# Designed miniproteins, single chains, continued (4): the designs that were tried, part 88

Each design is a single chain, and the fold is of that chain. pLDDT is the mean over its residues in the fold that is shown.

## One batch from the design tools (miniprotein)

Design m15053
Fold by ESMFold2-Fast:
Structure m15053 (fold): chain A 64 residues (1-64)
Amino acid sequence: DLEKLRELLGELAKQAAGAAAERLTGVKADVTVEFVEGGKIKAVGKAGDTELVATVSVEEALFG
């Protein structure tokens, strides 16, 4: 139950990061998401020659 929810939230975070990168650059971006220590999510998006890096807490990603 809760494990499945955490996986879905991880997928949503990846989708949100991709959409944000696409809006900022106007180009489709490939996004990789990693969970780092302290419950933080690190998202790296590449759109053309532009690399976008965003770090957000899991709490902010889920509830912010």
Scores: mean pLDDT 66

Design m15054
Fold by ESMFold2-Fast:
Structure m15054 (fold): chain A 82 residues (1-82)
Amino acid sequence: SLEEAREMLEEFEEQLEQLEEYVKKTTDVELLQQILRSLEDALVMLDRMKERYPELAEEIERLKERIRRLQKLIEEKLKELS
């Protein structure tokens, strides 16, 4: 349902905030690469959710922007660790 989809987005936002803090602290290259792949999968899922629930498009786009910012942070961190 639309309500369940909104709750899923809110839960994912909270998890994303925790993940961002964790990424800042970790130097595990393999883990960072795994997180990066998981974030790409999340973007695909969010696009599918937007197709099904266009009422959530603005919320989903804001969440996608946060994911892209985290991807950039991970990519920069991986360059520093190389």
Scores: mean pLDDT 86

Design m15055
Fold by ESMFold2-Fast:
Structure m15055 (fold): chain A 91 residues (1-91)
Amino acid sequence: SAAERLRRTAELNSLALVYKAYKTKNKEFILEVLNEIENSEQTDEEITKKLKEQLEKLLKGEELPEEIKEEAKRAYEEIEKREKEAKELAE
């Protein structure tokens, strides 16, 4: 549906933020997730879960500049908020 396409676009925009935040580090992981999203028939929920898992791994690294870490953290928080809202609507 149109709503599902809009949601997928929002997730790709969040990934673009994470990718920018991790320009030289963890690029392979972000690109792998992006390629999977672009070429998959997966649901928003499955995509969001994978994004969250990758972001958690990246944010555990202490080697990132503070401004980049903040962008990645913001993307992670947006993904968590979306998951919570979707879960609340399903109940």
Scores: mean pLDDT 58

Design m15056
Fold by ESMFold2-Fast:
Structure m15056 (fold): chain A 74 residues (1-74)
Amino acid sequence: MKKELLEKIEELLRELLERGVLTEEQVERALAIAKKADVEQLKEFLEAGEAILEALEWAEENGEEKLIELSDAA
């Protein structure tokens, strides 16, 4: 269901905001894009976001701060 996927994406984006990876403006833009997306696009968005979060956790563990900065430039 699209609503369930949007809720998961909102939780993921909130996690990224709390980690300082995204700004509030970037979160709002991402949510606006997600609301316009179809179910398949939302699934891909969620998978990509989860992969980014996992990569950030790995990068924090290994001290790769430059990887985090790259996400702020997009």
Scores: mean pLDDT 72

Design m15057
Fold by ESMFold2-Fast:
Structure m15057 (fold): chain A 111 residues (1-111)
Amino acid sequence: SALDEILEGGEKMIKGLRKKDEKEVLEGARRIGEAYERAVKAGDVKSGDLGLEIVIGLFLLVGGVYKLAGDEKMAEAYFAVADGIRKGRESGDPVKGLLEGAKKAMEILEK
């Protein structure tokens, strides 16, 4: 299902950021974006939106854990992805927001 693919993409991004693996992060983001767009075209926007909401929650949770552990740079990277998706949803382009969030997260980790 689109929901399952969005969640799998989110997990891939979480693992990629932990490893600082840009390719894995971008592959995860692409998987989320493609699954979301397919859900919207199929008239199942509710499942797509639910998937994005869960992914936002997961990135906030992982970022929060890093912040509590004193890893502010990793926390900022995970929060950047969540913020990107949120801003994208508010502007009507969640996939663009996701990609902008992923880019910001990688830029943070390269500092």
Scores: mean pLDDT 89

Design m15058
Fold by ESMFold2-Fast:
Structure m15058 (fold): chain A 95 residues (1-95)
Amino acid sequence: SPLEKRDEYYEKIRKLIEEGYAIPEEDQDFDVPDDVPVAPTVEQTAQLWTDYLKELLERLKKAKEEGIRMSEEERKRRLERLDEARRGFDAGLAR
């Protein structure tokens, strides 16, 4: 299920960001998707959130393998952005 995978990916992503692994600057577009449909369905919102988390997780896994680290300040910003994205998608799913 996309919802079950979403929660699993979210937990893994949060842990990697808390450990200080960095997203490369060239991949910063994955912090927040810019092109959300004007009126997404619940199903579209669930799929967009799942795809976003899957891509972010793969990039963080690569950063871990390459030993790429971020500052404590950037780590806090990334966690805040992740939490904001989750709140936005959770609000969309509740409709």
Scores: mean pLDDT 69

Design m15059
Fold by ESMFold2-Fast:
Structure m15059 (fold): chain A 56 residues (1-56)
Amino acid sequence: SMGEEMRRRAEELYAAGRAVASPELLQQLQQALADGDYERAGQLEDQLIALGEQAL
């Protein structure tokens, strides 16, 4: 399905973004998740996806 394809693409971009992200960005994401700040975590995940788009 289209939704499945888009989800798969997002996962690939997220993985690529994590590979090139600074340790600081990754720590901020871990902290947001640990704090239960899902709004902040979502914003940081979007940043990782954007980095993945630039890397791929």
Scores: mean pLDDT 82

Design m15060
Fold by ESMFold2-Fast:
Structure m15060 (fold): chain A 94 residues (1-94)
Amino acid sequence: DALAEAIRAFYAALAAARVEANGVLYTPELMERLAAQDIERVRRLYESGKLTPEEVRALAEEVAALAELARTDPEAAHARWPAVTRRIRELEAR
């Protein structure tokens, strides 16, 4: 699944960059756990019909671009991630 792969790549890049936010260091273990949670969340949206195949593809492309950004500018990529999680919350509220 392209979206699941992109989400894992994004969080892995943040761990590799040793990002720290709100006094928490983004360790590989923590990032793997967060990636698994977000992947399960998106999977449930798709299975419940709240997310179309076209929206899955668009989200996968957006997250893949953020994963690429995280390898060169992890701070900017991290700052953009709340917009993705907010969209997921809005889709859950459908």
Scores: mean pLDDT 83

Design m15061
Fold by ESMFold2-Fast:
Structure m15061 (fold): chain A 88 residues (1-88)
Amino acid sequence: SIEEAKKEIEELKKRLEELRREAATIKDPAARAEAMGQLDLAEKAIEEAERYIKDNAPELVVRSYVETAKMLLSRAERLIARAKRAEA
């Protein structure tokens, strides 16, 4: 439902902010840039999902951007975890 999508978008925004703070602590500039790049793409997907909700787009279109944001955040999380492990 659109209400479920709105709830997921709010959780994704919180996750994005958390991961941006974590990525900022990566010591390797290349790894930091890679993680931040995935987070920037995730932010764009979230913004598109919100725009389509505002425009009363079909739920499938909104869902597509929500799932894209989830995938990109998961990629960023794995990149951050790998970078932090390399620093230990």
Scores: mean pLDDT 89

Design m15062
Fold by ESMFold2-Fast:
Structure m15062 (fold): chain A 88 residues (1-88)
Amino acid sequence: SREEILEEMKKKLEEQMKAMVEKDQEAFIEWLEALVDWFKERNYPEEIIKELEELVEELKTASKEEALKLVPKIAEVLVKATEYELKQ
């Protein structure tokens, strides 16, 4: 049940983020940078913050096609962040 919900969440996040990249990659990067700052303020695990920061840096130099390929990894990190939040 929980695993199925998290898997559906990941798929929906991937679809939404791909749409964001297609529409405005710069705005997508700014949104993710805001999420990094928010995770830092909320004292999220360092491993989650670091993974997201590394993906943001990759996105800054990525073409649109390369950015779309990074979306599944970003979705995975956001699912981990959600699991952390649910355990609090």
Scores: mean pLDDT 86

Design m15063
Fold by ESMFold2-Fast:
Structure m15063 (fold): chain A 60 residues (1-60)
Amino acid sequence: KDEILKRMEEMVEEMEKNPKVSQQQLEDAKRVLELAKQASVETMENILSALETFKEILNS
């Protein structure tokens, strides 16, 4: 669980450094991260996968 949270936090930090990410998208990602901290491991893994896909789309 802690390792998944760490990876999610790292993803949000990478999004913050990406000039293609809007402030609104960053705020939404941070809200999702806070909700994920209260969620099951399965839900957190699904959110992490979605964030990784979003990052790849932005970098394309």
Scores: mean pLDDT 72

Design m15064
Fold by ESMFold2-Fast:
Structure m15064 (fold): chain A 68 residues (1-68)
Amino acid sequence: SAMDEELARRAQELHREQGRRLRQAALEAGLPPVEVEARAIGDKVETTYTHDGVTSRIVSPASRIVEQ
């Protein structure tokens, strides 16, 4: 629904903000670079996390992200 897609866009922005904070924390701690990307896909959010040359991909319903 249109509401679920709006929720996914909000969750995308939340994950992007969390990714920026994580990247900054890693830089300040002298850890390997961390990259986080988030993209809304319909009612879901795809988050890609890259750390120390390893890439992980997670697809989550937007409702689970907004519950927190």
Scores: mean pLDDT 75

Design m15065
Fold by ESMFold2-Fast:
Structure m15065 (fold): chain A 80 residues (1-80)
Amino acid sequence: SEVQQLVEEGRRLSEEGDKLDKEGRLKEASELYRQGSELYEKASEILDSRSRSLDDEVESAMLQISSGVLKLSSKRLEEK
């Protein structure tokens, strides 16, 4: 799914950022963290949008929880 692709790419960018940070390439690491943060935020917005269109309250709640987790991941990368 689009959400899965955004999450996987965000995770990849975060991991590459960590590697660059360890190598002292701080500017390049910061740019990858910023990109990863944006992808996690985009994925969370898609899940929030989908949760509002669902008639099943349990499925809607599960998407809101998943969106919240992605928003926290995005914020953590922004704070690096």
Scores: mean pLDDT 85

Design m15066
Fold by ESMFold2-Fast:
Structure m15066 (fold): chain A 84 residues (1-84)
Amino acid sequence: SSLLEEGKKIAEEVAKKAQERYGLSEEEAKKLLEGMNEAIETAAREGLEAGMKKFAEIAEEAQKVSPQLGGAVLLAAGKILELF
């Protein structure tokens, strides 16, 4: 759906900024994007609560790299999940 596509585009922007601003490697940024896309697909398939839980887990891992990156993931999660 267009909402899924819009959500994935937001996730792509976060992964790109993680690489550009937070020093993630291409492989690390790809893994972050894959995790966020899985959370979006989970929200679509299993509901918002399941998607929120997966985004929270991704944000906790991102926070270990940088608190600012963790915050960026949570902000993006909120914007993405508002589409549903």
Scores: mean pLDDT 84

Design m15067
Fold by ESMFold2-Fast:
Structure m15067 (fold): chain A 75 residues (1-75)
Amino acid sequence: SRKEEELERLLREIEEAQRELRRLNLPFVERTAPPAEARTPEEARRLRILELAEEAIRNQTPVEEIRERLREILE
């Protein structure tokens, strides 16, 4: 399904970012600007995905936990 494809794509992107951060041995730098306030449900979903991705990369969150949280957002 499309949602499953989106979930797997996002999960791969987050995993790649986590791996790259480990490879570079650099601290994760959070965005300094506050996230824009969502004006639409689609923007709200996109911001939730971005926030999850940033948190997962920063904390090196396990893949299984990332998958579960992405599934909640994409449902």
Scores: mean pLDDT 70

Design m15068
Fold by ESMFold2-Fast:
Structure m15068 (fold): chain A 81 residues (1-81)
Amino acid sequence: MEEEIKEKLEEEAREVARLLGKPVEELTEEDVRELVVESLAEGIRKLKNYEGAEKSVEQAEKAGLKELAEIMREAIERAKK
């Protein structure tokens, strides 16, 4: 199970590296975070559902998911610009 998860994560990391135009060895947590923030921001812009996105931030904070709440907050700010 743990080994299968590692193999899938390595395959996904290779795909993310390909999309960002970087070698997988140079792929950082910051690169993945940036991709997630931009994808969420694009989704918020397309749906124009800023109120729903802000409610999701509040729910994430209440659930103790501080990092997710921060990512979503950044995505909302980026979508508004």
Scores: mean pLDDT 71

Design m15069
Fold by ESMFold2-Fast:
Structure m15069 (fold): chain A 110 residues (1-110)
Amino acid sequence: MVVLEVEIARLELSIKDEVKKQLKEMFDKYIKEAEASGNEEAVKKVRELSKKAMDLFDEMFKKYEEAVNAFRRGEVDKAKELLDEARSLGKEYQKTVDEIKKIAEEAKKA
């Protein structure tokens, strides 16, 4: 399983810049939707959570890079630990995105 997870991490690393561009566009859309609502508190929260989501994305990809490098050195247990950490960051990232979406939707109802 670790070998497949390392290969997935390599594939994700190869498309990191394109994925990051798409995520930036998505967060900019949520920020604009909050701004259109006139709710200044919602705009602040969406901006803060968007930054948090991008930071989590960067940390997750840093763990992928470290895992690939550890696997290259034959440090299989270290690679597994780093991939598990990346998975946890990915779950936190998804929760943060869900919070952004909820705030933007609630702002439209005010």
Scores: mean pLDDT 84

Design m15070
Fold by ESMFold2-Fast:
Structure m15070 (fold): chain A 81 residues (1-81)
Amino acid sequence: DIEKLREEMARALEEAGLLELAEEYRAAKTREELIEITAKALVEKTKDLAKVEETVKRFLEEGDEEAKLFAEAVQKAIAAK
């Protein structure tokens, strides 16, 4: 689950054209680092709040505890925006 989630997120960053952030995500191995990078990357780079909200909802609905932690970090980043 965690490994699959990590790969899914790295791919999402790559698909979005954030090659540098995707590389950082791939290099990161600590849970907190992965969560922080992904959350801030999504909020900072994306201009479509609806897309970010959809991602958060998906993680909260289908995600494991790790995905929920990530979703919470994203919500926090969105609130700061």
Scores: mean pLDDT 72

Design m15071
Fold by ESMFold2-Fast:
Structure m15071 (fold): chain A 85 residues (1-85)
Amino acid sequence: MSKEELEAEILLALARMILSVAKLALRTEEDPREAAAVLEEALREVERLLEEARKLNAPEEILEEIERIREEVERLLREARERAE
C-alpha cells in the first residue's frame, strides 16, 4: 500500500469504530436528548474523516464505505431526534 492508502484505511477503521459507538449509544442511552447529542458528535466526526479521506485522494471504494457510514449515522441521528420529540 502507498502511505496515502494506509492513512485512508485508518480513517475508514476510525469511521467504523464511531458507527459502532453510535449504535451502542442509541441502544444504551436512556435519555433520548443525550443520545441525540452523542449521535450529532458522531456524525460531525465521520464527516471530518470523510473530508480527510477526500483530501488524501483515497480509493473510491474507501470513500464510498465512509459515505455509507455517514448515511447510517445520519439515519440513527434522525431516529434519536424523533425519540427526543
Scores: mean pLDDT 84

Design m15072
Fold by ESMFold2-Fast:
Structure m15072 (fold): chain A 78 residues (1-78)
Amino acid sequence: MEKIIKELEELKQEVEKFIEENPDAPEEILNAYKQFINQLDYLIQEIKDKKWSEEEAKKILTEAKEAVEYLRKKAEAA
């Protein structure tokens, strides 16, 4: 569980750095990244509160990684 939480926190930091490095990005892209950060915070808290099993937490991590890749592709297309 600690490894999964750490990887989710690292994904959050990566997205936060993207926002900081690209303040002139389209508002729609910045809003999508901010919404994703809020969702990650919620999921990390739920994992810490033991609402998810380790297998469920692994699925959340996989889906979060896919979402970050999707958002990056959208930002590159803009």
Scores: mean pLDDT 79

Design m15073
Fold by ESMFold2-Fast:
Structure m15073 (fold): chain A 90 residues (1-90)
Amino acid sequence: SLEEKRKEARLFAVAGILEAANDYLLSLIDSRPLTPEQRAEVEQLRADYEKAKKDFEEKLKNGEDPIKVLEEYVARLDEINRRLEAILAA
């Protein structure tokens, strides 16, 4: 439906905003000294981010419901962004 296409477009826009925010937070982290524990957490979050992107691309390619796939992707990106922000705030 047109309503579903509008929801998909809005979720896609939100995903793009969260990707840009995540990339920016990672660039700020790269310019700062980190503890070994913080470095390990950042590397895990980088791995989680790459996995989230690959899972998203694969699920869309496999014809899964785009709205469901985007909702899952947005939730994963939001969690990564919150964790990166917490590292920067410490």
Scores: mean pLDDT 89

Design m15074
Fold by ESMFold2-Fast:
Structure m15074 (fold): chain A 75 residues (1-75)
Amino acid sequence: SLEDEVARVLREAVEEIQKIVNDPSLTKEEALKKVDEIIERFREKMLELGVPQDEVDELAERLRKFAEKLIEKNL
């Protein structure tokens, strides 16, 4: 179902972000850049699934804030 596909895409994005944030070889700036790339791919996948732009923007903003908080705590 669309709901299951959306949940899968969101879970994959969260897992990728967690992997980047937990990579000790990355600087804060490098981690933020990689997070931005993950969020861009997330937006593309969600739009491809037919999720409305407004909903995609809301979810992407929440993912970005989540990633920023994790990066701040790890430095």
Scores: mean pLDDT 86

Design m15075
Fold by ESMFold2-Fast:
Structure m15075 (fold): chain A 95 residues (1-95)
Amino acid sequence: SSMDTTRRLTQMINQFTVLSVVDPDVFEQMMRDLSQRFPQWQSQFDRAVDLSRRGDYVGMRNVLMDMYSTMSQGQRNQFIQTFNQIMSRYRPDMM
C-alpha cells in the first residue's frame, strides 16, 4: 500500500543517514549500486555521496527525500525492493 511504501521509504532514508556516519564505505557502495539500477537519478546519488563526504548529512538526506518526492509509485516500490536487496547483502544486521 502507499502508506506502507511511505513508511518503508522513511525508514530507508533514516538507515542511509546512519550508514553515511557509521559505515561510509557501505553507504557509497549502495549509492553506486542504486545509480546503476536507476540511471535517471545518478546525479542525485552522486550528490548524496559528495554531501556525505563533506559531513553535510542534512543536505544528503534532503537530496534523497527530494528525489523520492518526484518518483512514481512504481519507482518507489522498485527503490524499496532494491534497497532491501542491497541492505541484505552489505548490512543484514540493520534489516
Scores: mean pLDDT 81

Design m15076
Fold by ESMFold2-Fast:
Formats: structure tokens, sequence, C-alpha cells
Structure m15076 (fold): chain A 107 residues (1-107)
């Protein structure tokens, strides 16, 4: 249980760090395309899945499925004209909820 909790926290922190780096680039006036944001978020999610897979393969599989739905929602929000900053913040919130719920189910 302790190793699962640490893996969940590590996965979430990785996703947070990625989003914070993108938000900092936007704050500095750098242009971030929707495709760059989506691709980066996908790569961060894949790394989070690998962290979880090492401690609990079933948890990793469930997170992968939830993550795919979160990325699809992120894409739709951008297509609907939502600012990238707001869409990224919502994605982080969704990932936090998904990881928290999966951790509770693993207990």
Amino acid sequence: MEEVKKAVEEAYNLLLEFVDEFLEKIRQGKEITPEEALEGLRKAMDKAVEILKKVNPELAERFQKAGDEILERFRKLIEEGKPIVEALREAVSDFRKALGELYEEAL
C-alpha cells in the first residue's frame, strides 16, 4: 500500500510539473500550439502509467483508460475555443480525481 501511494503521488507530481512548465512558457509569451500541448500531456501520461505499472499493473491499465478519456476531453475543450491554460488546469484536476479514485479502489 505505501509503495502504491508513493507511485500515485509521483505520477501526479510528474503531470503537475509538465503542466507548470507549459504554463510558464505561455506566461513568458511563447506560443504553444494545441498539438504541442496534447502531445506533451500524452507523453507525461505515458510516463505516469509506467510509474504505476511497476507497482500495480491493473491500476496502471485503469489509469491509462481514464487518461485517454481526459486527453479526449482536453482536445474537445480546445476545439470549442477554451484557452489552453484553462484546458490544462482542468486536465490536471481530472488526473488528480482519477488517481485519487483509483488509489481508494486499490485500498
Scores: mean pLDDT 81

Design m15077
Fold by ESMFold2-Fast:
Formats: structure tokens, C-alpha cells, sequence
Structure m15077 (fold): chain A 65 residues (1-65)
């Protein structure tokens, strides 16, 4: 889990997302740690990631699994 949270935080930093958006994304991931696909869907909606950003984040997380 810690590795996934770190990847999410680093990805959002690289894409210049706000501290508020990063906090929301990390909270969503922790609350949905048993369903990573659902967590990603919720992060995309709440943080308003583009299709390209959503795909890249999904691939980075999948590489950890």
C-alpha cells in the first residue's frame, strides 16, 4: 500500500496538482485499498484527471501489482 500511495503522490506532483487534490487522492486510495480499480475511478472523478493522466496513473500502479 505505501508504494501505491507514493506513486499516486509523485504522479500528482509531476502533473502539478494542488496539495488539496493530492490529499483527496491519497484518502480515496486508503479507503478503497481492497479495490484499486474503484479507487482509481474515484480519484479520476474527484481530482478531475484527464484521460491521458488517468491512463498513465493506472499503468504505474498496475506495474506495482
Amino acid sequence: MEEILKVVEEFLDENKKSEEDKKKALEIMEKNKDDIALALQKIVQEVKLSDDEAQELSLRILDLL
Scores: mean pLDDT 80

Design m15078
Fold by ESMFold2-Fast:
Structure m15078 (fold): chain A 87 residues (1-87)
Amino acid sequence: LEEALEKAEKAIEEKDYEKARKYLLEALRLAGLERMSDEEIEKVEEIEKKVIEKEIEEGIATEEDYLEEIRRKAEAVKKIVEKRQAE
């Protein structure tokens, strides 16, 4: 989990949105397997789909938009990890 998150953050800095998304999704899946029905995972996924799909349809979606969504997912994963450390 932590390793996947670190790789995602590195890819974000390199502006490699596809690699960043791949590692972030891997981190989210690992977190989801250990904390089923975590509402943050569900909300982040739902928001990502709505924003990206709408902006792609409007022709205003860019790689920067994908990077921003990946960044939001990284923040959600960090919060999940923090909750698990508190337990």
Scores: mean pLDDT 60

Design m15079
Fold by ESMFold2-Fast:
Structure m15079 (fold): chain A 85 residues (1-85)
Amino acid sequence: DIMKEVQEAVEELIARLKPLLLNPTPDSRAQIEAAIREAQARLDELIARAKKEKAPQSVIDTIELVRRNLDTVALPLAEKALSKM
């Protein structure tokens, strides 16, 4: 189930971000960016697989929306949290 793998990718990202945001260090920004980029790469693989398997366009659009939200929501939120230090 491709949507389960999308959910797992997001949950793994959240698990990685939590300790970095709770106990920030000088390296936290680079680690957060790396974690987000790794999650995006995983979502790109899932999008490519969905297209190859001819999944419904609604499924592909949903995964692409999740990927975009990592740049438009997750990354700015993390940067704002770190800027308070």
Scores: mean pLDDT 82

Design m15080
Fold by ESMFold2-Fast:
Order: sequence, then structure tokens, then C-alpha cells
Structure m15080 (fold): chain A 84 residues (1-84)
Amino acid sequence: MIELSEEERAAAREHAERRKAQILAQIPSMSQAELQHLIAATQEQIAELERALAEETDPAMKALLQHLIAIEQDILAALQEALA
């Protein structure tokens, strides 16, 4: 088990929020194929994070994983809306 420091957890949240903002800004320029590919990749990422959350015992790491899952779910919803 590698526990992230408070600063490393904060950095991970900030990075995830920036990634969400970048993806949302790029959606209008994405092709249907790019949207479909990113939807599949995002679903796989959510499944991996949910698996990590199920195995995690540290409350601070659980909170981080829940935050990251929420961000990926927001990205997935935006991509699915753009594809519809």
C-alpha cells in the first residue's frame, strides 16, 4: 500500500479537475469516433477506480477515489450528451 500525502491528494484532485475542463472544452471539436473512443476509455477508467475504492481501507484515499470517480462520471455524461 502506497499512501499519498495530503499535498499529493490535493495535486491529484487539481489535475483531475483540469483534465475535466480540457476535455469539456475539446468536445465541440471531437468527431463521433473520438467521442465513442473516449466514452469507452472513461467507462474503463471508472471501473478501475471503483475497483481501487473497493480495496481501499484509508478514509483519505477513499475520499480521493470518490472525487476522481465523480469527475470521470461528469466527463462520461458530457461525452454521452455530445454523442446523442
Scores: mean pLDDT 85

Design m15081
Fold by ESMFold2-Fast:
Structure m15081 (fold): chain A 78 residues (1-78)
Amino acid sequence: MKAEEYRKKGEEAYKNGDYVKAADYFLQAGLEYLKQRKYNEASEYFKMAAEAYRKAGDDRKATFYENLAKIYEQKAKE
């Protein structure tokens, strides 16, 4: 499945209030971009996954993916 399909599914799950599912789809999109070495896009989707985890009340996962997004954002500047 392409990153854009994961994004669409994540947005649908988010709109439906299924934040855990939304976070998983955004994470899958970020991993697809990471596979392509598109670190800026990967960072953006890890931030979206973190926001969805925050909405789900999973602050630990939210913080983890916020930090991961920051790492790949810095990598993209190389």
Scores: mean pLDDT 86

Design m15082
Fold by ESMFold2-Fast:
Structure m15082 (fold): chain A 64 residues (1-64)
Amino acid sequence: SDMAIRGGDGAGAGAAAGNAEVGRRGALKTSQGGMPIGGEKAAEGAEAGDAEAAARGNLLGSQE
């Protein structure tokens, strides 16, 4: 949707914050037991953060 332009800044900031949280948790898990295999598990967490930011952006768009 073209309304993505309005939600882009907020969604981007939320996604970046989510990625930062995932990075911090990844460091804790590495300290406790090691790293995820193939690294895709860390990426999955980052995608979850992105999905939450997108859901918030979608909510703003739905207020049309």
Scores: mean pLDDT 54

Design m15083
Fold by ESMFold2-Fast:
Structure m15083 (fold): chain A 72 residues (1-72)
Amino acid sequence: EEEKKKKAREVMHETIMESSTYSVLAIGHAASAVASRDDPKLKEEHLKLLEEYNKKSNELYEEGKKKVEEIE
């Protein structure tokens, strides 16, 4: 039981770290989009990357949650 809890915590920690990395990248692109207000094409590219990284972050988090449930 304790070994399963340790493994679940390890998987969740790794999941949060990976998901958070993509969230931070998304936030960076959101800030860059605001800074690029005078360049519509650059703003559009940053908004596209914001959406892509947010999607990747959510996918990784959902996948990790399922792995934790399988261990618990």
Scores: mean pLDDT 81

Design m15084
Fold by ESMFold2-Fast:
Structure m15084 (fold): chain A 86 residues (1-86)
Amino acid sequence: MVLSEEEFEELKRKLERELAELEALYEKAGGSAEMREILALAREVAEALLEIAELALEGKLEEAEELREKLSPVLRARAEAVNARL
């Protein structure tokens, strides 16, 4: 399950666009600590997905799966911590 170069470029472009939008929202939310934490988490998720996709494109499927498994619990725990404070 390796992404084609074209599929990866489309995914990368979409993730970079989403990340840029999240950064803009992060700046606008500067007065709210909870909102900044939510947007920072969303940005971290977008960056993690891009890195996993890059590894998959390179044919490093095992490394991509390992990174996903390593990051999923961490990101979930952070999301739960943020949600508990809302």
Scores: mean pLDDT 71

Design m15085
Fold by ESMFold2-Fast:
Structure m15085 (fold): chain A 83 residues (1-83)
Amino acid sequence: MMEEEAERKTEEAIEKLRALVERWGVQPRLVLPAATAADYAAAGLPAPFASIEARELRDLEEVEAYIREETPVRYLTLLRYKE
């Protein structure tokens, strides 16, 4: 089940990030590369994902929100289009 797999991977990533922050006192920073329609076309993916802007997430709350909100939706959408 794709929804369950995406949810599991999202929770695993969040759990690891929380453990790292708690254990090491590290402030997480995630740099998201820009993706263009050409990148999606080269991967065999449809043009509706024309671009993703580059973004820097600098705190645990922001990174966690990104992982929960965007990762499952994008992961499931990409899997559907690959079929």
Scores: mean pLDDT 52

Design m15086
Fold by ESMFold2-Fast:
Structure m15086 (fold): chain A 81 residues (1-81)
Amino acid sequence: ITADTYLDAALGAAEQAIKLAESMAKAGASPEQIRNQVGPLLTAMRYALQGAEQLGASDEQLQQMRDALERALKAVEEAVK
């Protein structure tokens, strides 16, 4: 396992969380339903960021992961209003 593995995992989880939150909101899902489905993805991203830091990921890699997490969090907040 390398820092790049955690970076790829975080970016993938972010994309999935954003698409899932937006799709569920369009389908009329409740805020609780959206949070329950995207919560594990957000947790996985936070775990990946911590793992990357422990493996000595570059500032650029860590920033990409933080930016991805921020985008996912914003998308979820918009979806739940």
Scores: mean pLDDT 83

